# Designed miniproteins, single chains, continued (3): the designs that were tried, part 93

Each design is a single chain, and the fold is of that chain. pLDDT is the mean over its residues in the fold that is shown.

## One batch from the design tools (miniprotein)

Design m11216
Fold by ESMFold2-Fast:
Structure m11216 (fold): chain A 110 residues (1-110)
Amino acid sequence: MSEIEKLKEELERLYEEMLELSDKATELYQKALEAYRAGDLDALRKYTQQLQEIAKKIREISKRIKKIVEELDKLGYEFSREEVVKLAAWAITVAGVEFTVENMKRLLER
């Protein structure tokens, strides 16, 4: 029980960290689009680099979430519907940030 509770607490903390990073990624993407529209390539490069650093942090969090989920499964923990929805939201968030980074890199090449 105490081991499961500690893993669940870490999982909730990692979800909060990912949401904060996702919000920052959204703000940087908006700033990058504004820079692109203004023809400010230096600002676009700066925001793209900052978004790549956030994407790297999200990937590290994603790897830890996967390990915690595998550990909880091995301990016989039964995930609730709400917890399954959070896991789906994590997967969508990671995919969305990676897609955004790739698109911003392509804007710099044109």
Scores: mean pLDDT 83

Design m11217
Fold by ESMFold2-Fast:
Structure m11217 (fold): chain A 97 residues (1-97)
Amino acid sequence: MEEVLEEFRKKLEEAGLDAEKLVELLAEADKDGDGKLSVEELAELLRKLFDIKLPDDILLALVEELISLFDKDGDGTLSLEELIPFLKALLESISSS
């Protein structure tokens, strides 16, 4: 879990993102309003979060890791209901360090 998620955690800390901004960006990435993100929508969200400062190899690895963790059906989509609590937990972990 460690290398890609730890890099993501560090980038969130550097970006100064709070839970409110994160939820707003996730809602904007959900173009269909179905509460799910495709691989493409998730990649676009990550680019917005890091202002294209995240290297492409790390971006792709992070997308694949998140899909692997939350895409239980193998349909290539990630549920916002699962992603939002996970990202909030990462932000809280940063604040506790």
Scores: mean pLDDT 68

Design m11218
Fold by ESMFold2-Fast:
Structure m11218 (fold): chain A 55 residues (1-55)
Amino acid sequence: MKVIVNGEEIELKVGESKKLSENYELTALDEETAELKNLVTGEKKIIKNGESIPV
């Protein structure tokens, strides 16, 4: 899957995790969805393929 972070496309394989900043980690759940985790608060948000992430 692919997401846009600060105007840049980032590609993730299913099951892959990437740290996007000191405070955010993205984990690909499948080809269409990923979990965005706030590492400070522990809050989670579902992100869809092709979505822009404000981090």
Scores: mean pLDDT 80

Design m11219
Fold by ESMFold2-Fast:
Structure m11219 (fold): chain A 115 residues (1-115)
Amino acid sequence: SEMMELAKRIASLIPEISALPEEEQERIIEEAVKAVENNEPLPKIDPSEYPKLPKEEYGKLLLTEVLYFLKLFNYDVEKALKYAEELLEHYKKTNAHPAIIELLEKVVELLKKLL
């Protein structure tokens, strides 16, 4: 599946996932792909708690968000990147929570690495 291939590629670029044992990486990738394919909402975590998340959970959140952007644009990386950059600029202008801005900056950097 194109989503599974992209998920593996993206996970290899996320240190919070790539530093884990291979079995844990496979579990996180499978769970993220299933969540996105089933249109499961991202977990309702207060943004102030993002820096306190276990690295594995933060990595999974980041992977899942990148996959949602890709799914939204039918795996067109260039369109997903443009949208993510515009959303990041909007959040910076509206003084969104710093943890949301940081997460979206990481989404943008990961999408750039897929070009």
Scores: mean pLDDT 86

Design m11220
Fold by ESMFold2-Fast:
Order: C-alpha cells, then sequence, then structure tokens
Structure m11220 (fold): chain A 72 residues (1-72)
C-alpha cells in the first residue's frame, strides 16, 4: 500500500487507546522508511510507555505521518 494509506491506518490506531502501542510501533516503522531514525527510536520507546505519555505518542505519530506524506 502507499505511504498515504499506511499513515492513515497508523493514525487510526493511535487514536484508539486499545491500539496506541501498536500504532506507535507502526509510526516508528514509517519514520524509518522516510529516514528519520531519531523519530523512530522515540516512537519505539513510547510504544511501551505509561498511559500518561499518550499525548506525546499521538504528537510524534502525527509527525511521522506528515513526514511520510511529504515524501510521497
Amino acid sequence: SSLVEQAQRMMAMVRDPAKMAEGAREAARLAREVGDEKLAERLDTLSSAPVEQQPETARLAEEAAVRALAVS
């Protein structure tokens, strides 16, 4: 699938509290595909983070989506 479709699917997961960790891992994968290793490492760390860091997870996942769209 296209990077656009992958970003949309990932953002849907990140918006679901039950799928937030899975969404963070998918966002990290997208960040790696666009060459942003630092963003990917931060998202991988947040995939195991406590619930209090969910706003940060959503923010960085959105950054990964924006970067994926920019290189599409």
Scores: mean pLDDT 81

Design m11221
Fold by ESMFold2-Fast:
Structure m11221 (fold): chain A 104 residues (1-104)
Amino acid sequence: MLEKIKQAIVNLLYKYVTDDSITLDEFYEALERLVKAGGDLARQALFQVAFAIAIESGDYNFDIRNVRKYGKEVVENAAKLLGVEPIETDKTLDQLVEEALSLL
């Protein structure tokens, strides 16, 4: 369960940093939907993902809303620390959320 939620959060982050058409509000709403459905376990997964990005970016005051500033390579390196791999996909942000929710 925890690993699936980490993978889903990483996939949302990767899509957001690689697709400039996605707004911050759309990204944040997608992330909140996933975290709300996963409960405390999803909050733990989000904390671990955010912490991995903080390490790889060198920004210990990291805000998840600023992830696009650090770009694709930081998300890829953070994913490696978490033992997950970002999936390159033509799926929309909403499709990625719906797939993640179906696995929870």
Scores: mean pLDDT 81

Design m11222
Fold by ESMFold2-Fast:
Structure m11222 (fold): chain A 71 residues (1-71)
Amino acid sequence: MSKEQLDKEIEEAMRRMLRSVALLMPRDDAIKDLEEEIRRIEEEIRENGPTPKLQARLDMLREVKRALEEE
């Protein structure tokens, strides 16, 4: 029930924090680091199969990258 609201609130808090960090560092470098982390998680999913934890982490990293690319 409140799980979706909690997930959205955490996601918004993470995006807000990352925007603050992005203001102090090159956006391209932040995007590159995110792409390397995404690749790492995708490789882990490929080798060990998808788990709810890995899928949630991958989705979060992709959302963070998308937010940075939009600004």
Scores: mean pLDDT 71

Design m11223
Fold by ESMFold2-Fast:
Structure m11223 (fold): chain A 78 residues (1-78)
Amino acid sequence: EEPPRLVLSDDRVEIRNLDELEAAAAQHPDSLAAHIVRVAREEGKDVLTVDEVIARLREMGHQAAADTLRAQLELARK
């Protein structure tokens, strides 16, 4: 329906519109999108591997967000 602000693949997360994703993340700071934006900002990258995002989220103490990203990736694979 709405164009995706990020794309989840088997091995990477691609941020297609960082400004829009940041605006949405600012309204929901505990959302998965907010955690992805935070990682992208700290690393200065628009394209991250799934493992890189998951590892960084765990390092930041966001284990639940890391588990959610993995589950969404498994669903997208079907």
Scores: mean pLDDT 66

Design m11224
Fold by ESMFold2-Fast:
Structure m11224 (fold): chain A 63 residues (1-63)
Amino acid sequence: RDAELAAAADRAREYGLSLGLSEEEARRIAHAAFVEGRRRGWSPEELFRAGVERARAAAEAAA
């Protein structure tokens, strides 16, 4: 279960990098989504969606 959530978080990190976020910022967002997803019992898909939404918001704020 944790391995699947970690994989989803890593995909969200890669997505954030594709939007032009720094490696540090993308990793921070992905890690926060992983911690929250594990605490809340999210599915990998729910975690990935939350990570993507946060990455998009960060990229829009930086633009």
Scores: mean pLDDT 82

Design m11225
Fold by ESMFold2-Fast:
Structure m11225 (fold): chain A 101 residues (1-101)
Amino acid sequence: MEALEAIANLPKENLEKIEEAVKKAFKGEDSEVTLNESSITPEQVILVVEYILEQMLARITDKKVTESKDKKVYTIEFKFVHVLDKERKESTLTITLIKSE
């Protein structure tokens, strides 16, 4: 819903980390990125990643969000396929959001 606002409010370094992780996953490697950001919510991370994947012609096949016991660490896992990939190989992107201030 607010993907463009979430992208505009995300620090450029965090956006670049997400884009690099997505590119790595498209090359057939599972990729992981850790974000240390107190001002961004797990829902905003999901919106940003979904937007980037859609721009790269990827289809999300699965989403999983895991919250830590103290609600300071969120693990967001995306599984996706490239829409134009004839083999439809599935890639995994994991984002760990740490809200420690």
Scores: mean pLDDT 73

Design m11226
Fold by ESMFold2-Fast:
Structure m11226 (fold): chain A 78 residues (1-78)
Amino acid sequence: EELSEEELKEQREKAIIAYMAGKGVLSEEEYKKALEILEKNKNEEGKESFEKKVVIDEEAKKVREEAEKELKEAEEKA
């Protein structure tokens, strides 16, 4: 089973958002909003970024970078 480039991007973004929510840097509302934006981007041609719709401070950015690193490490070990 192969994932398209678009599907891989979406899967990674969902994983990052879930990780950030698990670390507590996203509220429940921000988490739901981020997921909604991903679903809209999939179904609509109008590209939206959750970073533009969800205010991410410096601490949240650091957690996002950590999530991206952990995701890469998990992919390497998988």
Scores: mean pLDDT 64

Design m11227
Fold by ESMFold2-Fast:
Structure m11227 (fold): chain A 107 residues (1-107)
Amino acid sequence: SEEKKKKIYEIFKETLDKIRELVESDPAVSPETKARINEIIDEAKKKLEELYNQGKLTVDEALKILRETFEKIVEIYKKENPDKLEEFVSKLREIFNEALDKIAEVE
């Protein structure tokens, strides 16, 4: 339904905002790296919005965007903070799992 599609869009948009907050609150991440990661998140949000506005947003498409976004962020984080990567990935996984739980309640 249209209502369910809107809920999916809102959940994934909120998930990207939580990832942004995780990065912004990390004192180990430089301002330059934060700016690069914010650009990646903004592009992901734009892709979600375009799919939603076109009536093409599905859970699978949204999950694909989220996974690709995670991969890009992890690669950038790894270059600056390889010693903290495992903890960072663990926190990203928690955010991802929260999104999956919320989606399961809608679908």
Scores: mean pLDDT 86

Design m11228
Fold by ESMFold2-Fast:
Structure m11228 (fold): chain A 80 residues (1-80)
Amino acid sequence: SLAELEESMSHESLVLREIAKLLYEDPSVSTDQLMNALGAFTGMMKNGEFDPEKLAERLRELGFSDEVVDRVVEVYEKHS
């Protein structure tokens, strides 16, 4: 239903906000990496492709460490 779709989109937005906060508070993450990650995530959300496997792969492509990737996936799973 439309209400279920709107709830899902709102939920993805909340997950994106928590991921952004995690990356912003990590001193190993550069401003460029943060901006690139947020751009990639918003693109994935628009395409309906925002899932943990694609999220992890995209972060690795952007040069994030496996430790940071694992923490981001944990945040996603907590809110799924």
Scores: mean pLDDT 74

Design m11229
Fold by ESMFold2-Fast:
Structure m11229 (fold): chain A 102 residues (1-102)
Amino acid sequence: MKEELLRLAEELTRAALELARAGGDPELIVLLGKAATGLGMYADEEKAQEAANATMLALAALGDSEGAFEVNKFYNKAKKNAKEMLPEALALAAEARAAVAA
């Protein structure tokens, strides 16, 4: 359901921004941001754009311009074809959840 995907996207975005504030692992922030963007784009394009922008700005502030670029690249793919990107976004979300739990 779109509402469940949006809720998960918002949770993953929050986790990414909290990790960025803590000076956490940029690779995990990228993973969380990509997953949130892909899930969010299928549910609510405007909120997905806001989440992607916030994550990219956080990565840039940490000095990870490559990670910010990867989030932007995934955002552009999801914007063009949200439905086709959904399986990849779900896989990234599962990977991100496992990494956060470790």
Scores: mean pLDDT 84

Design m11230
Fold by ESMFold2-Fast:
Structure m11230 (fold): chain A 69 residues (1-69)
Amino acid sequence: DEKDRELMKKAGAATIALRLGMSEEDIKEIIKAAEKNEKNPALAKKVTDALMKRSEEIRKKLEELKKLE
């Protein structure tokens, strides 16, 4: 079912954006981009920046865990 696949893509994109701490506005734009299957370079940069920020947070947490060893 293509409808189920589209729903899963929208849910997945929204979940990732929420997990990255992106704003509600950015989440809505991600959902719209997924619906249209359009490439938005500005939105792609926002997602990349959010991923980079999340990677730094994970790195800091891993360093804190390493100090407990």
Scores: mean pLDDT 68

Design m11231
Fold by ESMFold2-Fast:
Structure m11231 (fold): chain A 71 residues (1-71)
Amino acid sequence: MEGATLEEALRDEETLRRIAELAGLSVEEARRLMQLLLDDDAAVQLYLEDPATGRKIEAVARAARELGIVL
């Protein structure tokens, strides 16, 4: 799956499910956090304001990278 974008992963239910499993999140939560990764400003703000949300975003980013998804 190397070369797939986050935007494409958001539209692919199977890829989204795999990311959710690897990150230890629900599919709905993984989808929401992946959308935040597409909006860098929102992701950076959440890292500064809420470390717990930042950790979840990092888990999703790690899972996406393990699947070869371009961040």
Scores: mean pLDDT 73

Design m11232
Fold by ESMFold2-Fast:
Structure m11232 (fold): chain A 76 residues (1-76)
Amino acid sequence: MVKENAKKLEEAYEEGKREAAARIAQGVDPRELLRQSQQNRLEAGEKLTAGELSGEDALLQMSYYTGMAEKAREAL
């Protein structure tokens, strides 16, 4: 169970990095992408705390946006 959840989070993170790279290649500003990714990650955490989002869905979204933010930061 623990290993399976870790793999899902890693896959979401890598998907976020790939999406960020694609958007940057299309001309999206890395600074704006970083800002949006950080905001979306915070919102996922807030929804988890409020009980509006499942723990798994929130962690997957947070992992995805962490990957996007990291890739956007590399392009600055």
Scores: mean pLDDT 82

Design m11233
Fold by ESMFold2-Fast:
Structure m11233 (fold): chain A 138 residues (1-138)
Amino acid sequence: DPEVEEAERRLRELLRELGLSEELIERVLDYFRSLAKNSKLPVELILRLLEAILRADTEGLLEVAEEMLELGYSLEEVLSIISATASSVVAMLREAGEDERAEAVEAAMREFLLEVARKHLTPEQLAILEQRLAEADA
């Protein structure tokens, strides 16, 4: 599939730019191929999701989430897909000894979830969530 091959090429270029080992690059690409085969999401959106996660890009995660909502996914489905994908990437990074990058991804995910919460929670509920997150970091 030319679209999958082009997306894989672009993802491989990013993974090399990030300085990841060849073994970790192939593992991430295998995961991408699995998502492209088994997901109903457009290949370009799967690529952009993985790029945002790997770059620890909170704004990119928000843009991907917005496009998924526009495609008719529920907020719960969007959060489930993004969280599951990020958790898989974090696990692969930690197994490869990329602990600092894994921590950056976890921090970006926390910020992403907080920004999503700001749109859907009351100010009181948001303040409680922010306090709970601060206690987890202390």
Scores: mean pLDDT 85

Design m11234
Fold by ESMFold2-Fast:
Parts: structure tokens; sequence; C-alpha cells
Structure m11234 (fold): chain A 75 residues (1-75)
């Protein structure tokens, strides 16, 4: 169901935020945490989000996290 998918996505986002905070340098962790917080705020603002929209936000977030990782590797 969409509710189960949304709950699962929120749980995954919280885990990624906590993992980044614990395992990465502060600058890198703060950038990821900001993206996660923005995604969580979007989910709270869109209670009727479709499965397609949930997949899109997850894909866009994954892309942005990958871009942050690339920036960090260039330092």
Amino acid sequence: STEAAKASLKETLELIRDYARQKFPKKYAEEIEKLIDEALAWLDAHPDATLGELRQIAQELAKKISEIEEKYKKE
C-alpha cells in the first residue's frame, strides 16, 4: 500500500541520516542530513503522495547523495 511504502521510505531516510552522522566527516554528513530533512518535510507536506511520486523523490535523493559523495572524493 502507499501508506506502507511511505512509512518504509521515512524509516529508510532516518537510517541514512543517522548512518551519515555517525560514519562520515561533519561537512559530508551535514549536506546529506539537510537533503534527508528536506525529503522528510516534503513527505509530511504531501500525505496523498502517489507511489510514483515516492519513487521519484527517492531517486532524486539518491542522485543528490551520489553528487555529494563525488564532491567529497575530489577533496
Scores: mean pLDDT 81

Design m11235
Fold by ESMFold2-Fast:
Structure m11235 (fold): chain A 57 residues (1-57)
Amino acid sequence: DERAARIAEHSALGKEIQDTVAAGRAAGLPDDELRAQLSAVLKKHGYPALPAVPAPE
């Protein structure tokens, strides 16, 4: 049961990422907005957000 739940969750995450990328590309979203949407999807599924690029100094 735990394995089936994790497989379903992993498949749902993968599908949502694919759908988000496809929708973002169709809408002509810039990379920064697409990254924000992907970070929100990752957080929704319990993963850490994508790391921000640190300022050089």
Scores: mean pLDDT 70

Design m11236
Fold by ESMFold2-Fast:
Formats: structure tokens, sequence, C-alpha cells
Structure m11236 (fold): chain A 85 residues (1-85)
């Protein structure tokens, strides 16, 4: 179903954002300020992904179109986290 396709893309995005967070936290383990910056970047990325999921449902976007938009959010977040490290 369309709803299941959206859910799968959302779960995939959340898993990738979690991996980015964990790697960032490992690299900043002795810097609480940087860890909080990383957590905030991940929180904002999660909210953006949730909005994309809602928009995909409302606009009847294809799974491929949704994935492309999510990949852009994930890669932007990866770059932002790398700049904090």
Amino acid sequence: SHELDIAIEGMRAMAELTDIELEGLKKTKDDPEKQEQIKELIRRANKEVMKLLDEAYKNKESREELRKKIDEVVEKTREQVEKVI
C-alpha cells in the first residue's frame, strides 16, 4: 500500500539518522556542547523527515520521489554533523 511504502521510507531514514547521531556522539564523547549540537541537528532532521512523510501522503508522491527528498535531508544532516565534530 502507499501508506506502507511511506512507512518503510520513514523507518529507513530514521535508522540512517540514528547511525549519524551515534557516530557523531562517539567522536565527541568528551565534549558535551558538541554532543548537544549533534542531538539538536538530528532532532531537526527527524522533524523535517516527518513533514516529508505527511506531504508524500497528502500529495500522493511516489516512493522514489519521497526517497530522493529524504536522502537530501539525511546527507545535509550528515554534513552538518561532520562540521560540528
Scores: mean pLDDT 90

Design m11237
Fold by ESMFold2-Fast:
Formats: sequence, C-alpha cells, structure tokens
Structure m11237 (fold): chain A 81 residues (1-81)
Amino acid sequence: MQAAIDSIEALAKKYGLPEEDVERLLERIREAEKIPDELERGRELAIIEETARLMGIEGLPFEEAERRARERLEAALAEEA
C-alpha cells in the first residue's frame, strides 16, 4: 500500500496531476488493498500505477487511462498463459 501511494504522489508531483484525480487514484488504492487475494490485489495496484502514468504522460482522463491500463495488463497476462 505505502509503496503504491508513494508512487502516485511522486507521479502527481512530477506531472502536476489535479488534486481531484490524485484523490480518485488514492481511493482506488484503498479499495484494492481490501482485496484478500495477493495476486488480484497486485494486479489492481499495477493498473492504478499505470493509470496515473498514462494520465501524467499522455494527459488522458481517469476513465480512459484506467481502461487502457487494464487492457494492457490483461493482454500481458494472456500472453503468459
């Protein structure tokens, strides 16, 4: 949890993300931390970090960034299966 929060805060500072978007990302981390399965929790945290990166680097809105982040992770997992 703390590492993911620190990562989001660092990205927000680096790319100047709006406070409201940072709050949404932090809420998503809190919800992901409630997941009891370690693998599922890890996947959701990875999606949140990639979402923040896409918002910061590409200027995507939260909903589009999360969709792309999730699609990328699922595609990577499908290749390894």
Scores: mean pLDDT 77

Design m11238
Fold by ESMFold2-Fast:
Structure m11238 (fold): chain A 72 residues (1-72)
Amino acid sequence: MLEKALEIVKEIADKYGATPKAREMIDKAEEALKQGNKEEAARYLAGAIHNLPDEAREEVVKKINELVAEEG
């Protein structure tokens, strides 16, 4: 599910405009996933979300909740 969460965060960051810090955290999350480090990827994803504008954060939370509901 981290891969789908990363896609959601990237899409929302592009839509609302990411700060340089949010973009850096997104890039680090993607690198951690490629290395198989799911713990580090989750930490960077959380950091990216916290550095998004308020409207972007609300949209990310909504889409992740929808994703979780679809999985069970």
Scores: mean pLDDT 80

Design m11239
Fold by ESMFold2-Fast:
Structure m11239 (fold): chain A 81 residues (1-81)
Amino acid sequence: PIKIEPSVHVLSIEGDYKSEEARKKAEEIIDKIGELALQSTFSGNRLTVLFNEEVKAEVLELIDELKSLYKNVTVKEIEIK
């Protein structure tokens, strides 16, 4: 029986990188997030990711790693149930 539809999450990350090396490391992490996500969009310095509940833990770990590479970071998460 289907009682709850799979949750999807939308996360937006925006900020300035600590350095050019940090930016390159961030690109690798963003690529990994993109492989797990249903959809990912990078525009300017903002990454927007849509992902399923099943990969939430993995995506959040990668996002936490990504956050460490920013000098000033803003993360906005919207959970849709």
Scores: mean pLDDT 75

Design m11240
Fold by ESMFold2-Fast:
Structure m11240 (fold): chain A 76 residues (1-76)
Amino acid sequence: KDEENEKIIKTLEKIAELAKKLEAGDLSVKPELRKLIEELLKKIADWDEIPEPELTDELIEELVKGIKDTVEIRKK
């Protein structure tokens, strides 16, 4: 279960890196960023089914912050 937490953190860091590139104008990272967030949501929820929301740049930033904060709280 600690290993799952590590995977989540690594994925969040990768999402943050890609989001930073997107804000710098690199639009080519958009599809990879969306895919990582979708995979992250499935792993975090530990559900058989997860709703597929429309992902926007604002939603991506909000999700990364919320999920990262939750993971950091668990570590501390």
Scores: mean pLDDT 63

Design m11241
Fold by ESMFold2-Fast:
Structure m11241 (fold): chain A 82 residues (1-82)
Amino acid sequence: KKEELAKKIREYADKVRRGENPEEALKQAIDAAFEALKDEKDSKTVARAVGLIIQAVASVLEGRYDEAARTLEELAKLIEEK
Protein backbone atom coordinates (compact mmCIF):
# COMPACT_ATOMS: atom_id res chain seq x y z
CA LYS A 1 0.00 0.00 0.00
CA LYS A 2 2.78 2.51 0.84
CA GLU A 3 4.49 1.61 -2.46
CA GLU A 4 1.23 2.33 -4.34
CA LEU A 5 0.83 5.69 -2.58
CA ALA A 6 4.47 6.59 -3.29
CA LYS A 7 3.91 5.73 -6.98
CA LYS A 8 0.84 8.01 -7.08
CA ILE A 9 2.86 10.86 -5.53
CA ARG A 10 5.55 10.41 -8.22
CA GLU A 11 2.88 10.46 -10.96
CA TYR A 12 1.51 13.73 -9.56
CA ALA A 13 5.07 15.09 -9.24
CA ASP A 14 5.48 14.49 -13.00
CA LYS A 15 2.26 16.44 -13.67
CA VAL A 16 3.49 19.31 -11.48
CA ARG A 17 6.86 19.35 -13.29
CA ARG A 18 5.04 19.62 -16.66
CA GLY A 19 2.77 22.37 -15.32
CA GLU A 20 -0.23 20.11 -16.03
CA ASN A 21 -2.89 21.39 -13.62
CA PRO A 22 -0.14 21.74 -10.97
CA GLU A 23 -2.35 22.88 -8.06
CA GLU A 24 -4.74 19.93 -8.50
CA ALA A 25 -1.80 17.51 -8.92
CA LEU A 26 -0.25 18.91 -5.74
CA LYS A 27 -3.55 18.42 -3.87
CA GLN A 28 -3.76 14.78 -5.02
CA ALA A 29 -0.13 14.16 -3.98
CA ILE A 30 -0.82 15.66 -0.52
CA ASP A 31 -3.94 13.50 -0.13
CA ALA A 32 -1.91 10.38 -0.99
CA ALA A 33 0.82 11.41 1.47
CA PHE A 34 -1.64 11.90 4.36
CA GLU A 35 -3.24 8.53 3.55
CA ALA A 36 0.22 6.91 3.82
CA LEU A 37 1.00 8.74 7.08
CA LYS A 38 -2.27 8.04 8.96
CA ASP A 39 -0.79 4.85 10.48
CA GLU A 40 2.78 6.21 10.87
CA LYS A 41 3.94 6.10 14.52
CA ASP A 42 7.43 7.60 14.09
CA SER A 43 7.01 11.30 14.90
CA LYS A 44 10.30 12.16 13.14
CA THR A 45 9.04 10.62 9.87
CA VAL A 46 5.71 12.49 10.19
CA ALA A 47 7.52 15.79 10.86
CA ARG A 48 9.82 15.31 7.84
CA ALA A 49 6.87 14.48 5.59
CA VAL A 50 4.90 17.54 6.76
CA GLY A 51 7.97 19.72 6.12
CA LEU A 52 8.25 18.38 2.57
CA ILE A 53 4.52 19.00 1.99
CA ILE A 54 4.90 22.63 3.13
CA GLN A 55 7.94 23.08 0.84
CA ALA A 56 6.06 21.60 -2.14
CA VAL A 57 3.05 23.88 -1.53
CA ALA A 58 5.29 26.96 -1.34
CA SER A 59 7.13 25.96 -4.54
CA VAL A 60 3.88 25.47 -6.50
CA LEU A 61 2.46 28.79 -5.27
CA GLU A 62 5.68 30.50 -6.42
CA GLY A 63 5.55 28.80 -9.85
CA ARG A 64 8.68 26.74 -9.12
CA TYR A 65 7.24 23.53 -10.56
CA ASP A 66 10.52 21.66 -11.08
CA GLU A 67 11.52 22.30 -7.45
CA ALA A 68 8.04 21.27 -6.26
CA ALA A 69 8.29 18.03 -8.27
CA ARG A 70 11.70 17.21 -6.74
CA THR A 71 10.28 17.82 -3.25
CA LEU A 72 7.32 15.51 -3.96
CA GLU A 73 9.77 12.85 -5.20
CA GLU A 74 11.63 13.11 -1.85
CA LEU A 75 8.26 12.77 -0.08
CA ALA A 76 7.43 9.63 -2.11
CA LYS A 77 10.83 8.10 -1.26
CA LEU A 78 10.33 8.83 2.46
CA ILE A 79 6.91 7.11 2.38
CA GLU A 80 8.08 3.94 0.58
CA GLU A 81 11.12 3.58 2.89
CA LYS A 82 9.02 3.79 6.09
Scores: mean pLDDT 84

Design m11242
Fold by ESMFold2-Fast:
Structure m11242 (fold): chain A 60 residues (1-60)
Amino acid sequence: SEAEKQARIEMLEGSRALYQAMVDWLKRKNPEDAAGNAELEARLAAFTARVDAEIAALRA
């Protein structure tokens, strides 16, 4: 149903926000770890891309 799709989208958006907050927290803990922080950003970008693709599929 449309209500179930919307609930799933909201959950996916919340998951993205939580993952972003976690990455930001880890980067603040180790600001001098350029390589580790780059890897965290790459993982965040990959996760965000997957979430955005799922949301797009649910809206299709």
Scores: mean pLDDT 88

Design m11243
Fold by ESMFold2-Fast:
Structure m11243 (fold): chain A 82 residues (1-82)
Amino acid sequence: SMEELIREAVERVRERLREVLKANPEASVDEARGLFENVLREEMARLLAAHPDLSRETLQRLGFEMQRVREELLAEYEAEKA
């Protein structure tokens, strides 16, 4: 279902973003933002390639949820660096 696909994609993105932070413990907030942007681009490209039949609604929800996870983890990382 759309909800299952979105949940799975969100969890994969969250895991990859956490892995990026673990691999780059000295990264600044701005550097982390750039690394996160790369992860989101790669994951969206993978999803589009794997699911060429995705509806407009699903694509909009995926974009929104991925951005939300990015903002959450960046805010947490920024707070840890303060």
Scores: mean pLDDT 86

Design m11244
Fold by ESMFold2-Fast:
Structure m11244 (fold): chain A 80 residues (1-80)
Amino acid sequence: ALSPEEEFLLAVAEEVEALAEKLGRVPTMEQIIAIVERQGRRMGLPDAAAKLIAELSQMSEEQAYQVLRDLLRALRARRA
């Protein structure tokens, strides 16, 4: 089973991927951060959300999206 922090990362990565598919492009940094904040509030993990926002804010939108895609693949593989 995934840890609560890993479930949070998976939820963020899944919502970002769903948004990218809906938009047909990489989401903006503002859209990515908004998803992180909402999932952190939903799951009661504000410190995990703040840490992820700090890390992603040092990246380009394309880099942040790629990191989240890599996390999505890795976490889904561990759950399967």
Scores: mean pLDDT 88

Design m11245
Fold by ESMFold2-Fast:
Structure m11245 (fold): chain A 68 residues (1-68)
Amino acid sequence: VEIPEELIEKATEKVKEVMDELGVKFTDQQRRDLAETVAAEGKSKGLSDEEIVELAGREAREIALQLK
């Protein structure tokens, strides 16, 4: 399934926002890779763009908390 670049950018920004809030330092590429993975999985499951962005934020928070 083709994933819109705009969706990947929005999900990447959400990941960055959550990681910045929790003081976790990831590279731009690591944030984008997570966003692309979540977007691909979400699209395959029929999630909306808004649900995918929220899922990306939740996954970023879970990862950040596991690093503490």
Scores: mean pLDDT 80

Design m11246
Fold by ESMFold2-Fast:
Structure m11246 (fold): chain A 62 residues (1-62)
Amino acid sequence: LKVGDVVQMLKDVPAEGPAVPAAKKGEKGIVVKVLPDGMVVVRFENGKEGLYGESLLEKVEA
């Protein structure tokens, strides 16, 4: 994944503190930051941002 990619959640994710808001399977967002440890920051359509592992996300076309 890279900054600007449109992604969707592969599964429901519960909230894990302020950096990981709850997200539902199929919820779409845009990658706004990539970290070297395989973690990405995604900004969802509702305006929330969260830190997730790349394995929880699928790249999709916008």
Scores: mean pLDDT 74

Design m11247
Fold by ESMFold2-Fast:
Structure m11247 (fold): chain A 81 residues (1-81)
Amino acid sequence: AEAARRGGLEGARLGEAGDAEGGVEALRRGAAGAETPEAALAAGVGEGIALIGLGVGKLTGDEALGARAVAGAGRAAAEGA
């Protein structure tokens, strides 16, 4: 359970710092380390939302939008774990 929460918190921190790709990677590690189905689902949903936000940011050229989406997804994943 702790791995998913840590992945979410690290993803939020990296997204807030503007590192959207690093934030997605932190969320992915959290999901892989999840010990409960609930923590795995929360981390997996967070990763999915972060990937969608990153994709929209790349399509629009708005890197800050992608980073903010990853930060929000990371926070949500941490709260859900």
Scores: mean pLDDT 73

Design m11248
Fold by ESMFold2-Fast:
Structure m11248 (fold): chain A 74 residues (1-74)
Amino acid sequence: MKLSKKELEILKLIAKADEMGVPATIKGLASALGISQSTVSKHVKNLEKKGLVKRKGKTIYLTEKGKELVKKEE
């Protein structure tokens, strides 16, 4: 599976938020990365299309596939 550096950074931040018990949101990810919310939204949509994340309301969650990929890349 081909991931951009930014998609991988977003995936890792979602994993860290989950481990810390903090909800991962587009706004939170944009603030953490220092990029626009529209840019984060585009990357999150690509990650969802790849089956690596799911959205519930404004919160973004890693799928099991997403968690496995983050572990493999670290």
Scores: mean pLDDT 81

Design m11249
Fold by ESMFold2-Fast:
Structure m11249 (fold): chain A 85 residues (1-85)
Amino acid sequence: MISLAEAAESSGVELSEEEREIAETVYISQDQWMELMTTLHLNNYSLSEEELKELIRSLLPDATDEQVEAMAKVLKKIVEKEKKS
């Protein structure tokens, strides 16, 4: 398992101090992270924040609202980065 903070850093995403603190408490398997990245790519990075939250909840049904919000923010930053390429 990797922390969400490690996953964000490996994806080249900058987190605020508050976002990093929460992301360090959230853990995800490499397989789950790869499934998220693959789904973003297959949707051409066009998913809305609400669609990202739904995707996260489908992969992590036991995640708290705080964990879902933290992960959605990281994924949104990845989407914004890829759209600017």
Scores: mean pLDDT 79

Design m11250
Fold by ESMFold2-Fast:
Structure m11250 (fold): chain A 71 residues (1-71)
Amino acid sequence: MAEAQKLADEGRLKMFDALIAGDEKKMEEVIEELKKKMKELGYEAEVKITKRVNPESGATETEVEVIVKKK
């Protein structure tokens, strides 16, 4: 489980970097790499990205969630 959690944390950081850079291709590559590595460890990974706009500041807040399930 520790190895899967580490991959999820590293993947989430890389996804955040790709989102900040606006690099959709890099985002897809990070998600696919994460899913592949998780599958090799016997886990299934799901990625959920949520964007919201703060109505007072106009700032966009992005939340990235990685859900890890054991097969």
Scores: mean pLDDT 74

